# Designs tried in a protein design run: designed miniproteins, single chains, continued (4). Part 65

Each design is a single chain, and the fold is of that chain. pLDDT is the mean over its residues in the fold that is shown.

## One batch from the design tools (miniprotein)

Design m14253
Fold by ESMFold2-Fast:
Structure m14253 (fold): chain A 56 residues (1-56)
Amino acid sequence: SKEEKIKELMDRLTAIRKEALDTLNKDPLNPENIAKAQKLGDEAQKIAEEIHKLRE
């Protein structure tokens, strides 16, 4: 169902946001960690937009 899809996306969004924070907290000045966190941020934004569209 739409609700099940939203729940799966929300769970994934939470996991990605946590991974991004954990990555930056390890070494916030490391360019590899910055790049990884940016990529995770972009993925999180896409998931958030998908959730928003499903709720419309």
Scores: mean pLDDT 84

Design m14254
Fold by ESMFold2-Fast:
Structure m14254 (fold): chain A 100 residues (1-100)
Amino acid sequence: MEDPPLSEEEVERAIANARAYAEAVLADESLSDRQRRTLALTLLHGLRVMVRHASSEAARERAIAEGERIAARFIAWFESRGDTASVALLRERLAELRAA
């Protein structure tokens, strides 16, 4: 089934929601490192889907830029913990987002 393209307003709302969700995940001290990694990877995958369905190149570029900001924050968090495996997975998801 061919999904209709997302409007610029829908992309901006999705970016704002993704940012809020990323902040909530980073602030939630009850989450295990594994849960935080899974949620971060899921969030980046969601942004990749949004980029693929964006109606304009400008909207795609904004979504990619937000994904890069979110990925950088999670990468820094896992690097501070010495979790090189999670850093590698996040970099792979970011590369997929940029290629979308």
Scores: mean pLDDT 81

Design m14255
Fold by ESMFold2-Fast:
Structure m14255 (fold): chain A 83 residues (1-83)
Amino acid sequence: EEAVREKAEKYFEKYDKEGGKISKEEFIKAVVDLAKEFGIDEQRAKFMAELLFEKYDKNGDGTITKEEFVEAVVDFLRKYGIK
């Protein structure tokens, strides 16, 4: 879990162009990129990224914070037995 959280934070930083928020498009790209590293199929990762964005975009403004992103990634990977 700690290693997954650290990796999620690094992926967020890679796509965060300013100030601790990423767009839906950047979120999907980050989740797919990270999921591919764990051997998860790109099409499955895209589908799950859409569902996770709806679940974790609690602000409804079409962006996701670093904290929301990290929790979404942890939630996603736990489903595949990765901690």
Scores: mean pLDDT 75

Design m14256
Fold by ESMFold2-Fast:
Structure m14256 (fold): chain A 79 residues (1-79)
Amino acid sequence: MVEERLAELRARLERLLPAMVDHGLAQLRADGIEVDREELTEGARRQVEGLLAAAAADPSLLPGLEAVIEEAEALLAAA
């Protein structure tokens, strides 16, 4: 169960990653932060790995992570 949920969440995040990077760049620029697209993409991939590893160690984090991913998917789908 947990492993299947983590695999699904990873696939969802990887699928949305390019659009998430574009959105993240726009938000960071609004805050006056200059970031290279490639640097942000690498950071996002590492963050995904970290979040999934944390949820694997503590499954109580899964509902929160799933909610965040659902919000990100809804935001990107609405764009």
Scores: mean pLDDT 78

Design m14257
Fold by ESMFold2-Fast:
Structure m14257 (fold): chain A 73 residues (1-73)
Amino acid sequence: SLTPAERLLAANSPRVAAFLADPEGRLRLEVEVGVIELERIVKGEPLPSPVQLYAEAALRLGLIDEAEAKRIA
């Protein structure tokens, strides 16, 4: 099942919904979230909310633009 953050993104973006319908797409999004978390830890920065993390991951993967990411998170 999708996490609350994944469901919110899918509800707000048809591209994210299609990407998450594919198990490989879901795995790629989860890996990108992990990369962002690791970058924040290495820099000593606080972790953003799950919605903000997933929105940033979707933005980095080119699934949404900056305006969409700001609107969702």
Scores: mean pLDDT 86

Design m14258
Fold by ESMFold2-Fast:
Structure m14258 (fold): chain A 78 residues (1-78)
Amino acid sequence: MKAKVSIMASGEAVASYDGEVVERTETSAVVKFKADASTAKVGDPVKAVAEGELWAGAVESVEADGTVTAKLIRAGPA
């Protein structure tokens, strides 16, 4: 499932990324996307839109190759 992801580093959306929902429940999702390693830090706020739903959470991990994993909770309709 494709997701549109934004990292909120300083109270503002830094950039939009194409991401993928790798795990989903009714109330939670795990999203992976590629970002610059300098842009994303563990604990940074993340928002994502997937299939008309808004998800919000934080960065869980950042890999050296720029792969970011975020854990999200369902926030409502997009």
Scores: mean pLDDT 75

Design m14259
Fold by ESMFold2-Fast:
Structure m14259 (fold): chain A 101 residues (1-101)
Amino acid sequence: LTPLEKAILEAIRKYGPLTEEQLAELIGVSRATVRRAIDRLVEKGLVVKENGLYSLKPLSDEERRKIAEELAKIPGVGPELIAFYVDGVSVEEALKIINEL
């Protein structure tokens, strides 16, 4: 992920579903710059657009678990980072996944 793509994902996680204009204002870039980055995130399956709002892609319980398990194998990735990157996984659930590996 580029720094801009990470900033978009972090803004959506922190503030909830956001419009292109709100993302541009929060990150401090043009709407065109946000559009190009968010189109890449949609193509990657990380973000979805519904009714003019961009939100994190909802994951199934199995998809969340598999992604969390892969992240847990990376040295230095704690439960807070797993919960941050995997929508629908709490810090407590991430810690349980780490302990079950």
Scores: mean pLDDT 74

Design m14260
Fold by ESMFold2-Fast:
Structure m14260 (fold): chain A 61 residues (1-61)
Amino acid sequence: SPEQEARLAALHAEMDALVDELKKLWKEYQKTKDPNYAKKIREVAERLEALHQEAAALRAA
């Protein structure tokens, strides 16, 4: 449906933004070895997994 296509486009845009954020956090973690950046990386990765599952469910519907 047009609503599902619009939602998928929005999910893909959010996923792209989170990938960019993940790359920035990874660079900071490489510089600092600060476990707070490792924690943020895990949180962003978990959000990406959730969005990926939502996109898969929408494609299956």
Scores: mean pLDDT 86

Design m14261
Fold by ESMFold2-Fast:
Structure m14261 (fold): chain A 62 residues (1-62)
Amino acid sequence: SSAVLKLANEIKEAADAYLSGGLAVTQEQALKLAVESVQLDHAASPKYSEEELQEAIKLAEK
């Protein structure tokens, strides 16, 4: 779905922000931080289904 694709792109952009901001030193670390942040946000304020979130994470991870 378009929501899944958008969320996957947002996760990738967040990972890039963690790298450029110096909060992560590897792409793997940046991606893990981005995924954890998105999962925590979803738990606190759900905007997607669990299936959409998991599919977006898989797309962002490749």
Scores: mean pLDDT 81

Design m14262
Fold by ESMFold2-Fast:
Structure m14262 (fold): chain A 93 residues (1-93)
Amino acid sequence: ARVEEVVDEIIRLVKEHNKYSQVLPKVKEIIESMTPEERKEVAELLYERALKNTKDPGVKEIIKELYEEFLKTDDIEKQAVLFMALAYIVLKG
């Protein structure tokens, strides 16, 4: 699967679902289906898109912190939470 397609799916899940509890399990399943290398590529693309969509320096610092936290963790649930947070910033700016 293309990294771009996975990023678009995560963004779609965050956009379409009204409840956090419905999105988290689906994002976890997506992460579990990927290699560690693919997870890093998805995180990097979410990071790049989030930075491109905001002009606020404070939000840019949050985006950087979320990406750095992803690089420090092997916990799938924490990776899913960080992907959802980055996707939310992509949607909101």
Scores: mean pLDDT 84

Design m14263
Fold by ESMFold2-Fast:
Structure m14263 (fold): chain A 88 residues (1-88)
Amino acid sequence: DLEKKRKKIEELNKKILEIGRELIEKEKGKKEEEKKKLRIEAGKKIYELLKEYGFGVPEEMTEEQLEELGRLAARLAEAKEKVEKKKK
């Protein structure tokens, strides 16, 4: 059912974007070591979310992989804000 699958993907995307926005806000005024911890925490949330939605993910991810997931979510949130502000 295409309609149910679309809604599920939209819900997942909204949750990932929310994690990215929260990460951007929490990183403000923090030291680099704390930013790294926040990125790993965001990545861990995304990893659990992907598992919940039935994506085939490894049982364990490295801290570097989790940090990259957090960075990706923040970049996606930033990109969406730029698209919504930029009207042709």
Scores: mean pLDDT 78

Design m14264
Fold by ESMFold2-Fast:
Structure m14264 (fold): chain A 70 residues (1-70)
Amino acid sequence: SDEEVRNILEGLLDLTEEIKKDPNNASAHVAAAILIGSLASLGRDDLAKKAKEAFEKLDIDEIKKLIEKV
């Protein structure tokens, strides 16, 4: 659902902000990978790819744009 997708992207946003403050936070990196995988599992492959690219660049603004489009 759009609500589940929004919740996943909000979680990814929070984790990306944590990683920006502490790049060595291994548990946050693992959690982010799980959230991105969850988007793909919901059949949202294009969104999962965009979220992965934004996350790899630590692009907070792009993740916020993805949330706004849900």
Scores: mean pLDDT 87

Design m14265
Fold by ESMFold2-Fast:
Structure m14265 (fold): chain A 97 residues (1-97)
Amino acid sequence: LKLSEEERKKFAEESRKAALENAREAAENAENPSKFASLYSAAMIHVVALSIIAGKKAAAETLKEAARILREKAEETGSEVAKEAAETFERLAKKLE
């Protein structure tokens, strides 16, 4: 993407924040399948944007943090949906390394 250095850094920071916020919201809505799916998908879209803007390492680090949020919720509630989501983000992060 053709962005200025300043715009690239700003968009990377915003994408990272959005990914983590959507992951946190998804975790809180793990018992609502459609709301969870929407928020989880949004988190993934922002991670893809981050990968394009800031590279694979930044995306992998953000995926690991999002996975931690989802895993903590799975451990608290026993949610299989949150557990599978965390495992998916963990696998994707490893592939980006």
Scores: mean pLDDT 84

Design m14266
Fold by ESMFold2-Fast:
Structure m14266 (fold): chain A 87 residues (1-87)
Amino acid sequence: AAAEEGRRAGERGAAAGTGEAAVAAANEAGAAGAASGDPEEAAEAGREAARGALEGGLRSGSGSEAAAGGVAGVGAGVDAALAAGGL
C-alpha cells in the first residue's frame, strides 16, 4: 500500500544517513501515493515518508546533514501529497 511504501522509503533514506537520500525517499513515497490517484493515499504516503525520515534521522543521533535531510524530506513528501490531492 502507498502508506507502507512511504514509510519504508523514508526509513531507507534515513538509514543511508544523508540528506539527499532522505529527500529522495520522501519524493519517491509521494510519487507512489500520487500514482494511485487517491488524494488520501498520496497524503498518507507523504506523511509516513516524512515521519520515517525524521525519526530515522533522530535515531541516528546527529549529523546536521541527516537532520537537514529529514526536514527537507518532510517538506517534499507533504508537498507531493498535497499536489496529488489537488489542495
Scores: mean pLDDT 57

Design m14267
Fold by ESMFold2-Fast:
Formats: sequence, structure tokens, C-alpha cells
Structure m14267 (fold): chain A 61 residues (1-61)
Amino acid sequence: TEAVLRAAMLLFSRHGLENTSVREIAEAAGVSQRTASRVIRRHRERLLEIERYVREHGFLA
């Protein structure tokens, strides 16, 4: 779970949402796409908040 969220945040900050796929998040976290998708769905509100921040500021910090 933590690895998937960390990978998603890193990829969003580096490539943006439109250039980041569930497959890339899964590969970066070392899990299956099914596992990554499930974790993303469970934490979607948090990830959408992070994505919105990155979209507005172009960087996480």
C-alpha cells in the first residue's frame, strides 16, 4: 500500500497525471496492476488531492 502511494506521488510529480498509468505505478512499486489499481481506488481522494496540487503547481514541493 505505502509503496504504491509513494510511487504514484513520485510519478505524478515527475510526469504528471496524463503521462502516468496504473501500469507505471505498479512497476515502480513492484506490485501487480490489479494490486496498484485496488490501492489507488481505496486512496483515490488522497491521490486526487495530490494530483490536483501537482496540476496547479507543477511540482509537489
Scores: mean pLDDT 70

Design m14268
Fold by ESMFold2-Fast:
Structure m14268 (fold): chain A 86 residues (1-86)
Amino acid sequence: DFVEELRKKTLEDTENTLKKAEELTKEGNYDEAIDLLNEKISELESLLETLRRAGAPESLLKLLEDQIERLKKKLEEIKKKKEEEE
């Protein structure tokens, strides 16, 4: 099922992205962490728009919206840390 596969992939990709961003941040690679999060947010926002237009289930759209918000929160956290370290 495409919807089930996409849900699983989105959750796994988000967790992996958050983990990688955290690791980059611990190494002081703030710009790389910010770029990684921005890229993933853009990918998911584009996917959300495409799926919304295609009439995807509300549960899938909500999942994507929730993952985008998680990534955005982490992005703001890392941006603040970068400003404090500069």
Scores: mean pLDDT 86

Design m14269
Fold by ESMFold2-Fast:
Structure m14269 (fold): chain A 70 residues (1-70)
Amino acid sequence: SMAEEAKKEIQRLVKKALEEGSYSEEDVERIAERMLQLPEEEQNALMKEISAKLPDLAGDIGERIVERTS
């Protein structure tokens, strides 16, 4: 499903950021795009997990989601 593909890509990009110690603006945009394909409850759960591991990345994703939904 679209939600399963979205979640898998988010997890892949988060893992990449953890392994590389850095992330690109393009990856932030892609994660934000994929987050918006998920139900709000799943978005909140994933954002909590990302915030625990990479708080800066979580903040950047959150800003992009707000920009896209405003």
Scores: mean pLDDT 85

Design m14270
Fold by ESMFold2-Fast:
Structure m14270 (fold): chain A 79 residues (1-79)
Amino acid sequence: SKDLNRAIGLVLSAIGELFDAEHSKDRAVIEEALRQAERTLRDARRLLETTSDPDAQRLAQRAIEVAEEAIRAAREKLA
């Protein structure tokens, strides 16, 4: 389904954002990871609210969890 493919993309985006937030030594990369993670969180929450595909709902929830971890990690490094 389109929603399932979108949810997969959001999980992969969130993982990349978390990796950049945790492993980068570059402030600009961490700041961009924060901005992207906030976008991924918004998009994943919207997908969770709108999709009727239970597989997409599960993956959207995982994208939310990973994006929230990315936001936390980035904020800790930028503090």
Scores: mean pLDDT 91

Design m14271
Fold by ESMFold2-Fast:
Structure m14271 (fold): chain A 87 residues (1-87)
Amino acid sequence: SMDARLDAVLRQYADLVVAKYNVFTRHDKMTRDQVIAATVAWMRDAIARGDSSFVQRLKDDVTASGPDMGKVAAEIMDIIGVKKPAD
């Protein structure tokens, strides 16, 4: 289902964000899995609200954040129906 696909790519994106920005070291009281789960919940809320700043972050990640993060960001944009940057 599209919802299962969205959950999977949001978890992949959250994992890459945690790794890239070393978010784990800023959350002494949370496990990596808890940080990832909280990030996914935040992203689902942002999508539901139509948060333009989150959409812009995805667009920026497609072009500027390397191939792995860019690919996952592009997949999220595809699922939520937002036009991807050209590449």
Scores: mean pLDDT 75

Design m14272
Fold by ESMFold2-Fast:
Structure m14272 (fold): chain A 106 residues (1-106)
Amino acid sequence: MDKKLEEALKNIEEFLALAEALGEKVNTDEALKDLKEAIEKVKKKEKEGIEELAHLAGELEMVAERSTDPALKAAALAAAKSIREVVIEAYKELNLPIDPQLLQPL
């Protein structure tokens, strides 16, 4: 889990830096706050944190779909993918059924 959480954080930070450089209006502070709070909830084995991470992945996939910049699309998809890998692993560790809706792009 820890390596997947570190990879997700890195990919999100890289996406946010690129989005800011390209003038895309992403609420960077809110996204990072929500990510960190969701990660802490996942570490405490709270299902709410897993659902918050899945929602964030969906938002990143929507940004990728709407963006015209191929580098920003790739960064958003990489960030979303790494978060979804954390979500899948967290459900496995909690022995909870994976909700297919939480794994689908919006």
Scores: mean pLDDT 74

Design m14273
Fold by ESMFold2-Fast:
Structure m14273 (fold): chain A 70 residues (1-70)
Amino acid sequence: MSEKAKKAIEAFKKAIDALKQGNVEEYYRYLIEAAKLRGNEKAVKYFEEQLKSIEDRRKTLEELRKLLEN
């Protein structure tokens, strides 16, 4: 139990560091890990949906960028 709590805190710290670096996708990945370690299934689902939305948007922007660079 204490080891899961420690890993959850470490994941949360990594999430904050990712956010400070402007990496919103990595921020949500670490939040998902922390939520899983805490057994919060509702939070896991919510963060997975947010991450998917961000990844889908990034792919669309990357495709548009390629079109504009040529």
Scores: mean pLDDT 81

Design m14274
Fold by ESMFold2-Fast:
Structure m14274 (fold): chain A 79 residues (1-79)
Amino acid sequence: ASAARAEGNIEERHGLEYEENAENPEPGPFQDLSKRELYLLAAEEYREAARHYEAAGDLARAQRMFEKAERAEKKAEEV
């Protein structure tokens, strides 16, 4: 795997963590962030993951990350 793909994997994981905490808030590192802020942070991480996957030539994965970012942004607007 290229370094870009590895970075994309890490950023995708960060996006999932933010989204999970937005949906199921618990005391801990994210407790001072609103549900809206957590979804927006998830979207940002998914966009960064998409960029790294594009750099790695993984266009299908990049497209999935853009879709996840769009959904997270939509959820942020609905809270």
Scores: mean pLDDT 83

Design m14275
Fold by ESMFold2-Fast:
Structure m14275 (fold): chain A 120 residues (1-120)
Amino acid sequence: MEKLQQARDVLRRLAAEVREATEKAINAMKNGSPEEAIKALEDLATVLGALANAFRGAAESLTPEQGEVFRKAADVAREARDLVRKAMEIAKTNPEKALQMVREAADRVLAAIDEAIAAL
C-alpha cells in the first residue's frame, strides 16, 4: 500500500469511529437513562477532541495546501466537540434540539474527513 493510501485508510477508520460514537450517543439519548446519554455524549466529545489533535498533528508533515485542509478539519472537529458539549447541557430540557446538534456535529466532521481524504 502507498503511504497516501494508508493515510486515507486511517481517516476512513476515524470516520467509522465518529459514526459509531454518534450512533451510540443518539441511541442513549432516545432509549437510555440520562446518565447513559451524558456518558455517550462525553465519549463522542472525547473522540472529536482526539480527531482534532490528529488533524492538527498531521498538518505539520503535509504540503502547505494539504496542511491548510487538515487545519480546517481540526477546527471543524473542535467546533463539533463544543456543539456536543452544548448538547449535553440542554439534553434534559430540550432533547430534540440536543439531538439535532449531535447530528449536525457528526455531519460537519464527516464532511471534513471526506475533504481531508480528497486532499491526499
Scores: mean pLDDT 85

Design m14276
Fold by ESMFold2-Fast:
Structure m14276 (fold): chain A 100 residues (1-100)
Amino acid sequence: SLDEVLARVKELLTEHGLEHTIPVVEEVAALDPEGFRRIAELFLEALEALRAKDSATAMRLLLEMHREYEALLARLSEEQRALARQAWNALGEIFESEAS
């Protein structure tokens, strides 16, 4: 569900010292609940693949996640796209931290 996926993402943001991004992530989830859910589910699966050292699966999931992100951006106004980019960057910081 969206609530379960959002709670998991918020937990990961807190674990990585990105609590300040939680309000913008919640706002993006409210603007496009289904688009956000798809992106967040792919993100969580990509993190599991990365932790399992399955680089091929992680890359495939990240490419799918990027396509869903572009689709979400196409549905938003210019001001809302700025919020979506902030949320995307926060997820990217988690992924880069886990890849190190």
Scores: mean pLDDT 89

Design m14277
Fold by ESMFold2-Fast:
Structure m14277 (fold): chain A 80 residues (1-80)
Amino acid sequence: SEKQKKLEELIAEMEKIRDEVNALGDKLQALYDKYKASTDPEEKAKLQAEIDKVRTEIVAKLKQGKALYDEYLKLVEEMK
């Protein structure tokens, strides 16, 4: 079924986003640990910029994941 193939593709893309968000979360935690340990204002400024970048990437991925989930729910409802 074409709808079943689309459903499987949506699930695979959502799983990929989940894995990407988890990896970004791990990176964010490591950056926070470095930020807290640093006493150098220049290093802290660079770390803060990277933290803000990673946070922005996480938010974007979560929005993408929600859009895929909404499409998944609509497709599941159509298949009954």
Scores: mean pLDDT 89

Design m14278
Fold by ESMFold2-Fast:
Structure m14278 (fold): chain A 63 residues (1-63)
Amino acid sequence: MEEVRRLLEEAERLELKARFYFSAAESLRRQGPEHQKLADEYEEKGREYRERAERLREEAERL
């Protein structure tokens, strides 16, 4: 039970990080072409965090 809770809490934190990076990337894209490269990098980080969160949720479901 403790392990499942820990995995879900970590997944939630990673999801929040992913959402932050996606929001930041969108904001950067609106600021102009000078920020395009940084926006792309933030979107990639967002995807990585989301994938990690999904894996932790799957692990929790197996326990």
Scores: mean pLDDT 83

Design m14279
Fold by ESMFold2-Fast:
Structure m14279 (fold): chain A 57 residues (1-57)
Amino acid sequence: EEDLKIVEEASREAAAAYRAWLAANPKTFASEQERGDFYLPAIKLANEKIKKLEEEK
């Protein structure tokens, strides 16, 4: 539902931001694992927002 939409949006925004940063500094990152780890925190943050939205409703 709406909650899931927020999670997906947050994840996409995080990925987009990371991609933009990577474009500016392509040789700065050494491993792909960094991309995965970057994605993880965004998911957790989105999950927190979902809980708050349910509470406000």
Scores: mean pLDDT 62

Design m14280
Fold by ESMFold2-Fast:
Structure m14280 (fold): chain A 111 residues (1-111)
Amino acid sequence: LVERARELLERARELVEEALRRARANEAIPAFLRESAVATAEAARRLLEEAIRAAEEGDLERAYRLAEQAAMILSTEAALIRPYDPELAELLERAAELAREAARLLREALE
């Protein structure tokens, strides 16, 4: 369970890195929305990296909370950016789904 959760968090981090590159490059998005997407992707990347470390250290409660936080901010940003860049929104939502599944597995490991 924990190893699978870690794999999902790593994959979510990769999608967030791709989303970050896309957000920085897409000049068609209004600057204030692009800045929001970049800031959210950077925050989500940090949360996912911390969740991976917490899982590796056996702090499953912390890993679970960090993964849930990452999923929440990614889903919220995906909804906001979708009308401007549907592909960026899809990357963010896929990352959110992976982080949420990882959180589910981490919670299951705590039970």
Scores: mean pLDDT 88

Design m14281
Fold by ESMFold2-Fast:
Structure m14281 (fold): chain A 80 residues (1-80)
Amino acid sequence: SPLAKLAELYKKFSIYVAKAKEGTPEQAEENKKKAQEVIDEARRLVPEGAPLLEQMYKDENAAYGGGIAFLEEERERLEA
């Protein structure tokens, strides 16, 4: 299902974010790019105009700040 695929993408995102924080500068940049690719794939699964599916994802992932928006915020924090 799309929600199961989003959960899998979230796991990959978490791995890339962790690697970006503890790696070399070159590894950090590469893992930031991979994290962005995960966000892009997640958005492709929940395209503009599919608000119900995105809302369901947010509800299911409330503990993580909710849905794709949370992934975007965590990615931005890597630039801080």
Scores: mean pLDDT 67

Design m14282
Fold by ESMFold2-Fast:
Structure m14282 (fold): chain A 68 residues (1-68)
Amino acid sequence: MSKKIAELAKKLNDSARNQLGSALSAGEDGDVEEMEKYFEKALELAPEEVKEELKKLGEEMIEETKKK
C-alpha cells in the first residue's frame, strides 16, 4: 500500500524482509495478534539504522488494522 513500505523493505536483510512480508499478510487478513508477532520478529532481525523507522511503521499499521 505505501511507497514507504517498499523503500523500507529495500533497506532490510532477507530475514527481516520475510518477517515484514508475513506481518503485512496477517494485517490484510485482519489478524492483529499475528501481525504484531511478525513485526516484532522483523524488528529483531532488522539493521540498527532502520529499527526506529520499522517500529514506527509497525505501530502505525497495527493501529490502522485495530481501527477496522
Scores: mean pLDDT 77

Design m14283
Fold by ESMFold2-Fast:
Structure m14283 (fold): chain A 61 residues (1-61)
Amino acid sequence: MTLSMEELNAIADELFKEVKDIEDLEERFQKGMKWLKEKNVPDRDWGTVLSLVLEKLAAAK
């Protein structure tokens, strides 16, 4: 079963903190994928977490 939106948002907040200083989109994506794997986030939820991080990055600018 997919993680709850509350859990995904919490994970996205942590990942946002890790990648917010990376301006290169490819480096940001690669670091994000590696971080999600290390945190044992289900593969099916990676797209949702990455989308939430992108939304947080857009809101911060």
Scores: mean pLDDT 77

Design m14284
Fold by ESMFold2-Fast:
Structure m14284 (fold): chain A 99 residues (1-99)
Amino acid sequence: MEELLRRAIELSRQAAELARKAVETGNKDLLDQAIDLLAESVGLMVQAAGATPEQAERAARLIRNLFEELRKKYGYKETARIVAEFAESLARVAEAQLA
């Protein structure tokens, strides 16, 4: 499942980049894209760990729901910062699994 982990790392890094741009520009579409990429990355990591496609889809939905609730509580910019930090941490964890 090395290919799934490599794809998950790529998506998490892209999510972090878009989330950082969302903080800088205030572009809400960039945050929505970052959350979608992060959710897909989590789904791929869960599949790499041996989960079913249905479990991976559930994990992705949980991530989207989590960040929508954070957006309601903390607002746009703070949520974008949290998404960037989370995505960077997820990429590092996945990279450590390949080492």
Scores: mean pLDDT 86

Design m14285
Fold by ESMFold2-Fast:
Structure m14285 (fold): chain A 100 residues (1-100)
Amino acid sequence: SAEELLDKAIELEEEALKKIEELVKKNPNDERAKKAKEMLEGHIKELRLLKEQKASESEVLAMLQRIIDEYEELIKEYKDDEELVKIFKELIEGYRKLIE
């Protein structure tokens, strides 16, 4: 169901956010980790809004695909940041399991 997809997507983002928050604590001057944090917080807000609005499964699937595409582009952009790339790859794999 749309609600189950959203709940699982929010859970994936929240687990990834915890990992990014630990990176920011370890290096408070890491601007890429801070931007990644803001992006994941934004995705969580968007996913929660879709849940509140009782979005259709097709709208939810479109959102999850957009998020996957966004993380794939970030892996290319941040390819030298092994810790962030690992987190983004884990997120993409989690989303693929939800959609496929």
Scores: mean pLDDT 88

Design m14286
Fold by ESMFold2-Fast:
Parts: structure tokens; sequence; C-alpha cells
Structure m14286 (fold): chain A 111 residues (1-111)
């Protein structure tokens, strides 16, 4: 199913970040975003949580570039979620969290 395809892409995305292959991670991110347009809001919330775990791991390991790519992917997924259900409070919170995560990493990269 589409969720299983998304989970496979997320595993490839995590591997690319761990390997420092940011060009590959960005390409996979675009594929995750395109597939996200076809997913239900429930499945998008699952995708978002997997990306959040990748973000936190990259941040903990000092991989600020990997963390930024993960945060930017989370923003896009949350935006697609809100386009589908604009009044979903959980989706609104997820977008806010994704923007905060992106802002934190951008601030750390500016040092």
Amino acid sequence: GLLEEAEKLIKEFEKAIKEGDYKKAKKISKKIIELSKKLSVEDLKKVFERLRKIFLKALKEGDLEGALIAAETMVSVAEIMLEKEPDDLEGQIMLGVAHLMEAVVKTLLAK
C-alpha cells in the first residue's frame, strides 16, 4: 500500500542522512513529499512522527544539515496535512512544531 511505500522511502531517507549523503536525502525527501499528497491525514501523522524521530536523532548526533533536511521535510508533510484538513488542531500543532524545529537548527547553523 501507499503507507508501506512511504515507510520504505523513510528508511532510505534515514540511511542517506546517517551516511552524510545529503544530495540523496534531499531527492528522497522530494519523493516522500510527492507520495504524501496521496496519503490520508491519519497516515501523514504516522509519516510525520517517523520524520520527527529522524530529526531528533540527527540533532542528538550533531548532524545539523541532516536535522535541517528532516525538519524541512516535516514542514512540507504538515502543510499537505493541513491542506487536506485545515481545521485539524493536531495538524496545526504539528506544523508549528516543524517550523520551530527548522528555526532551532537554522539558528545553530548560523553560529
Scores: mean pLDDT 91

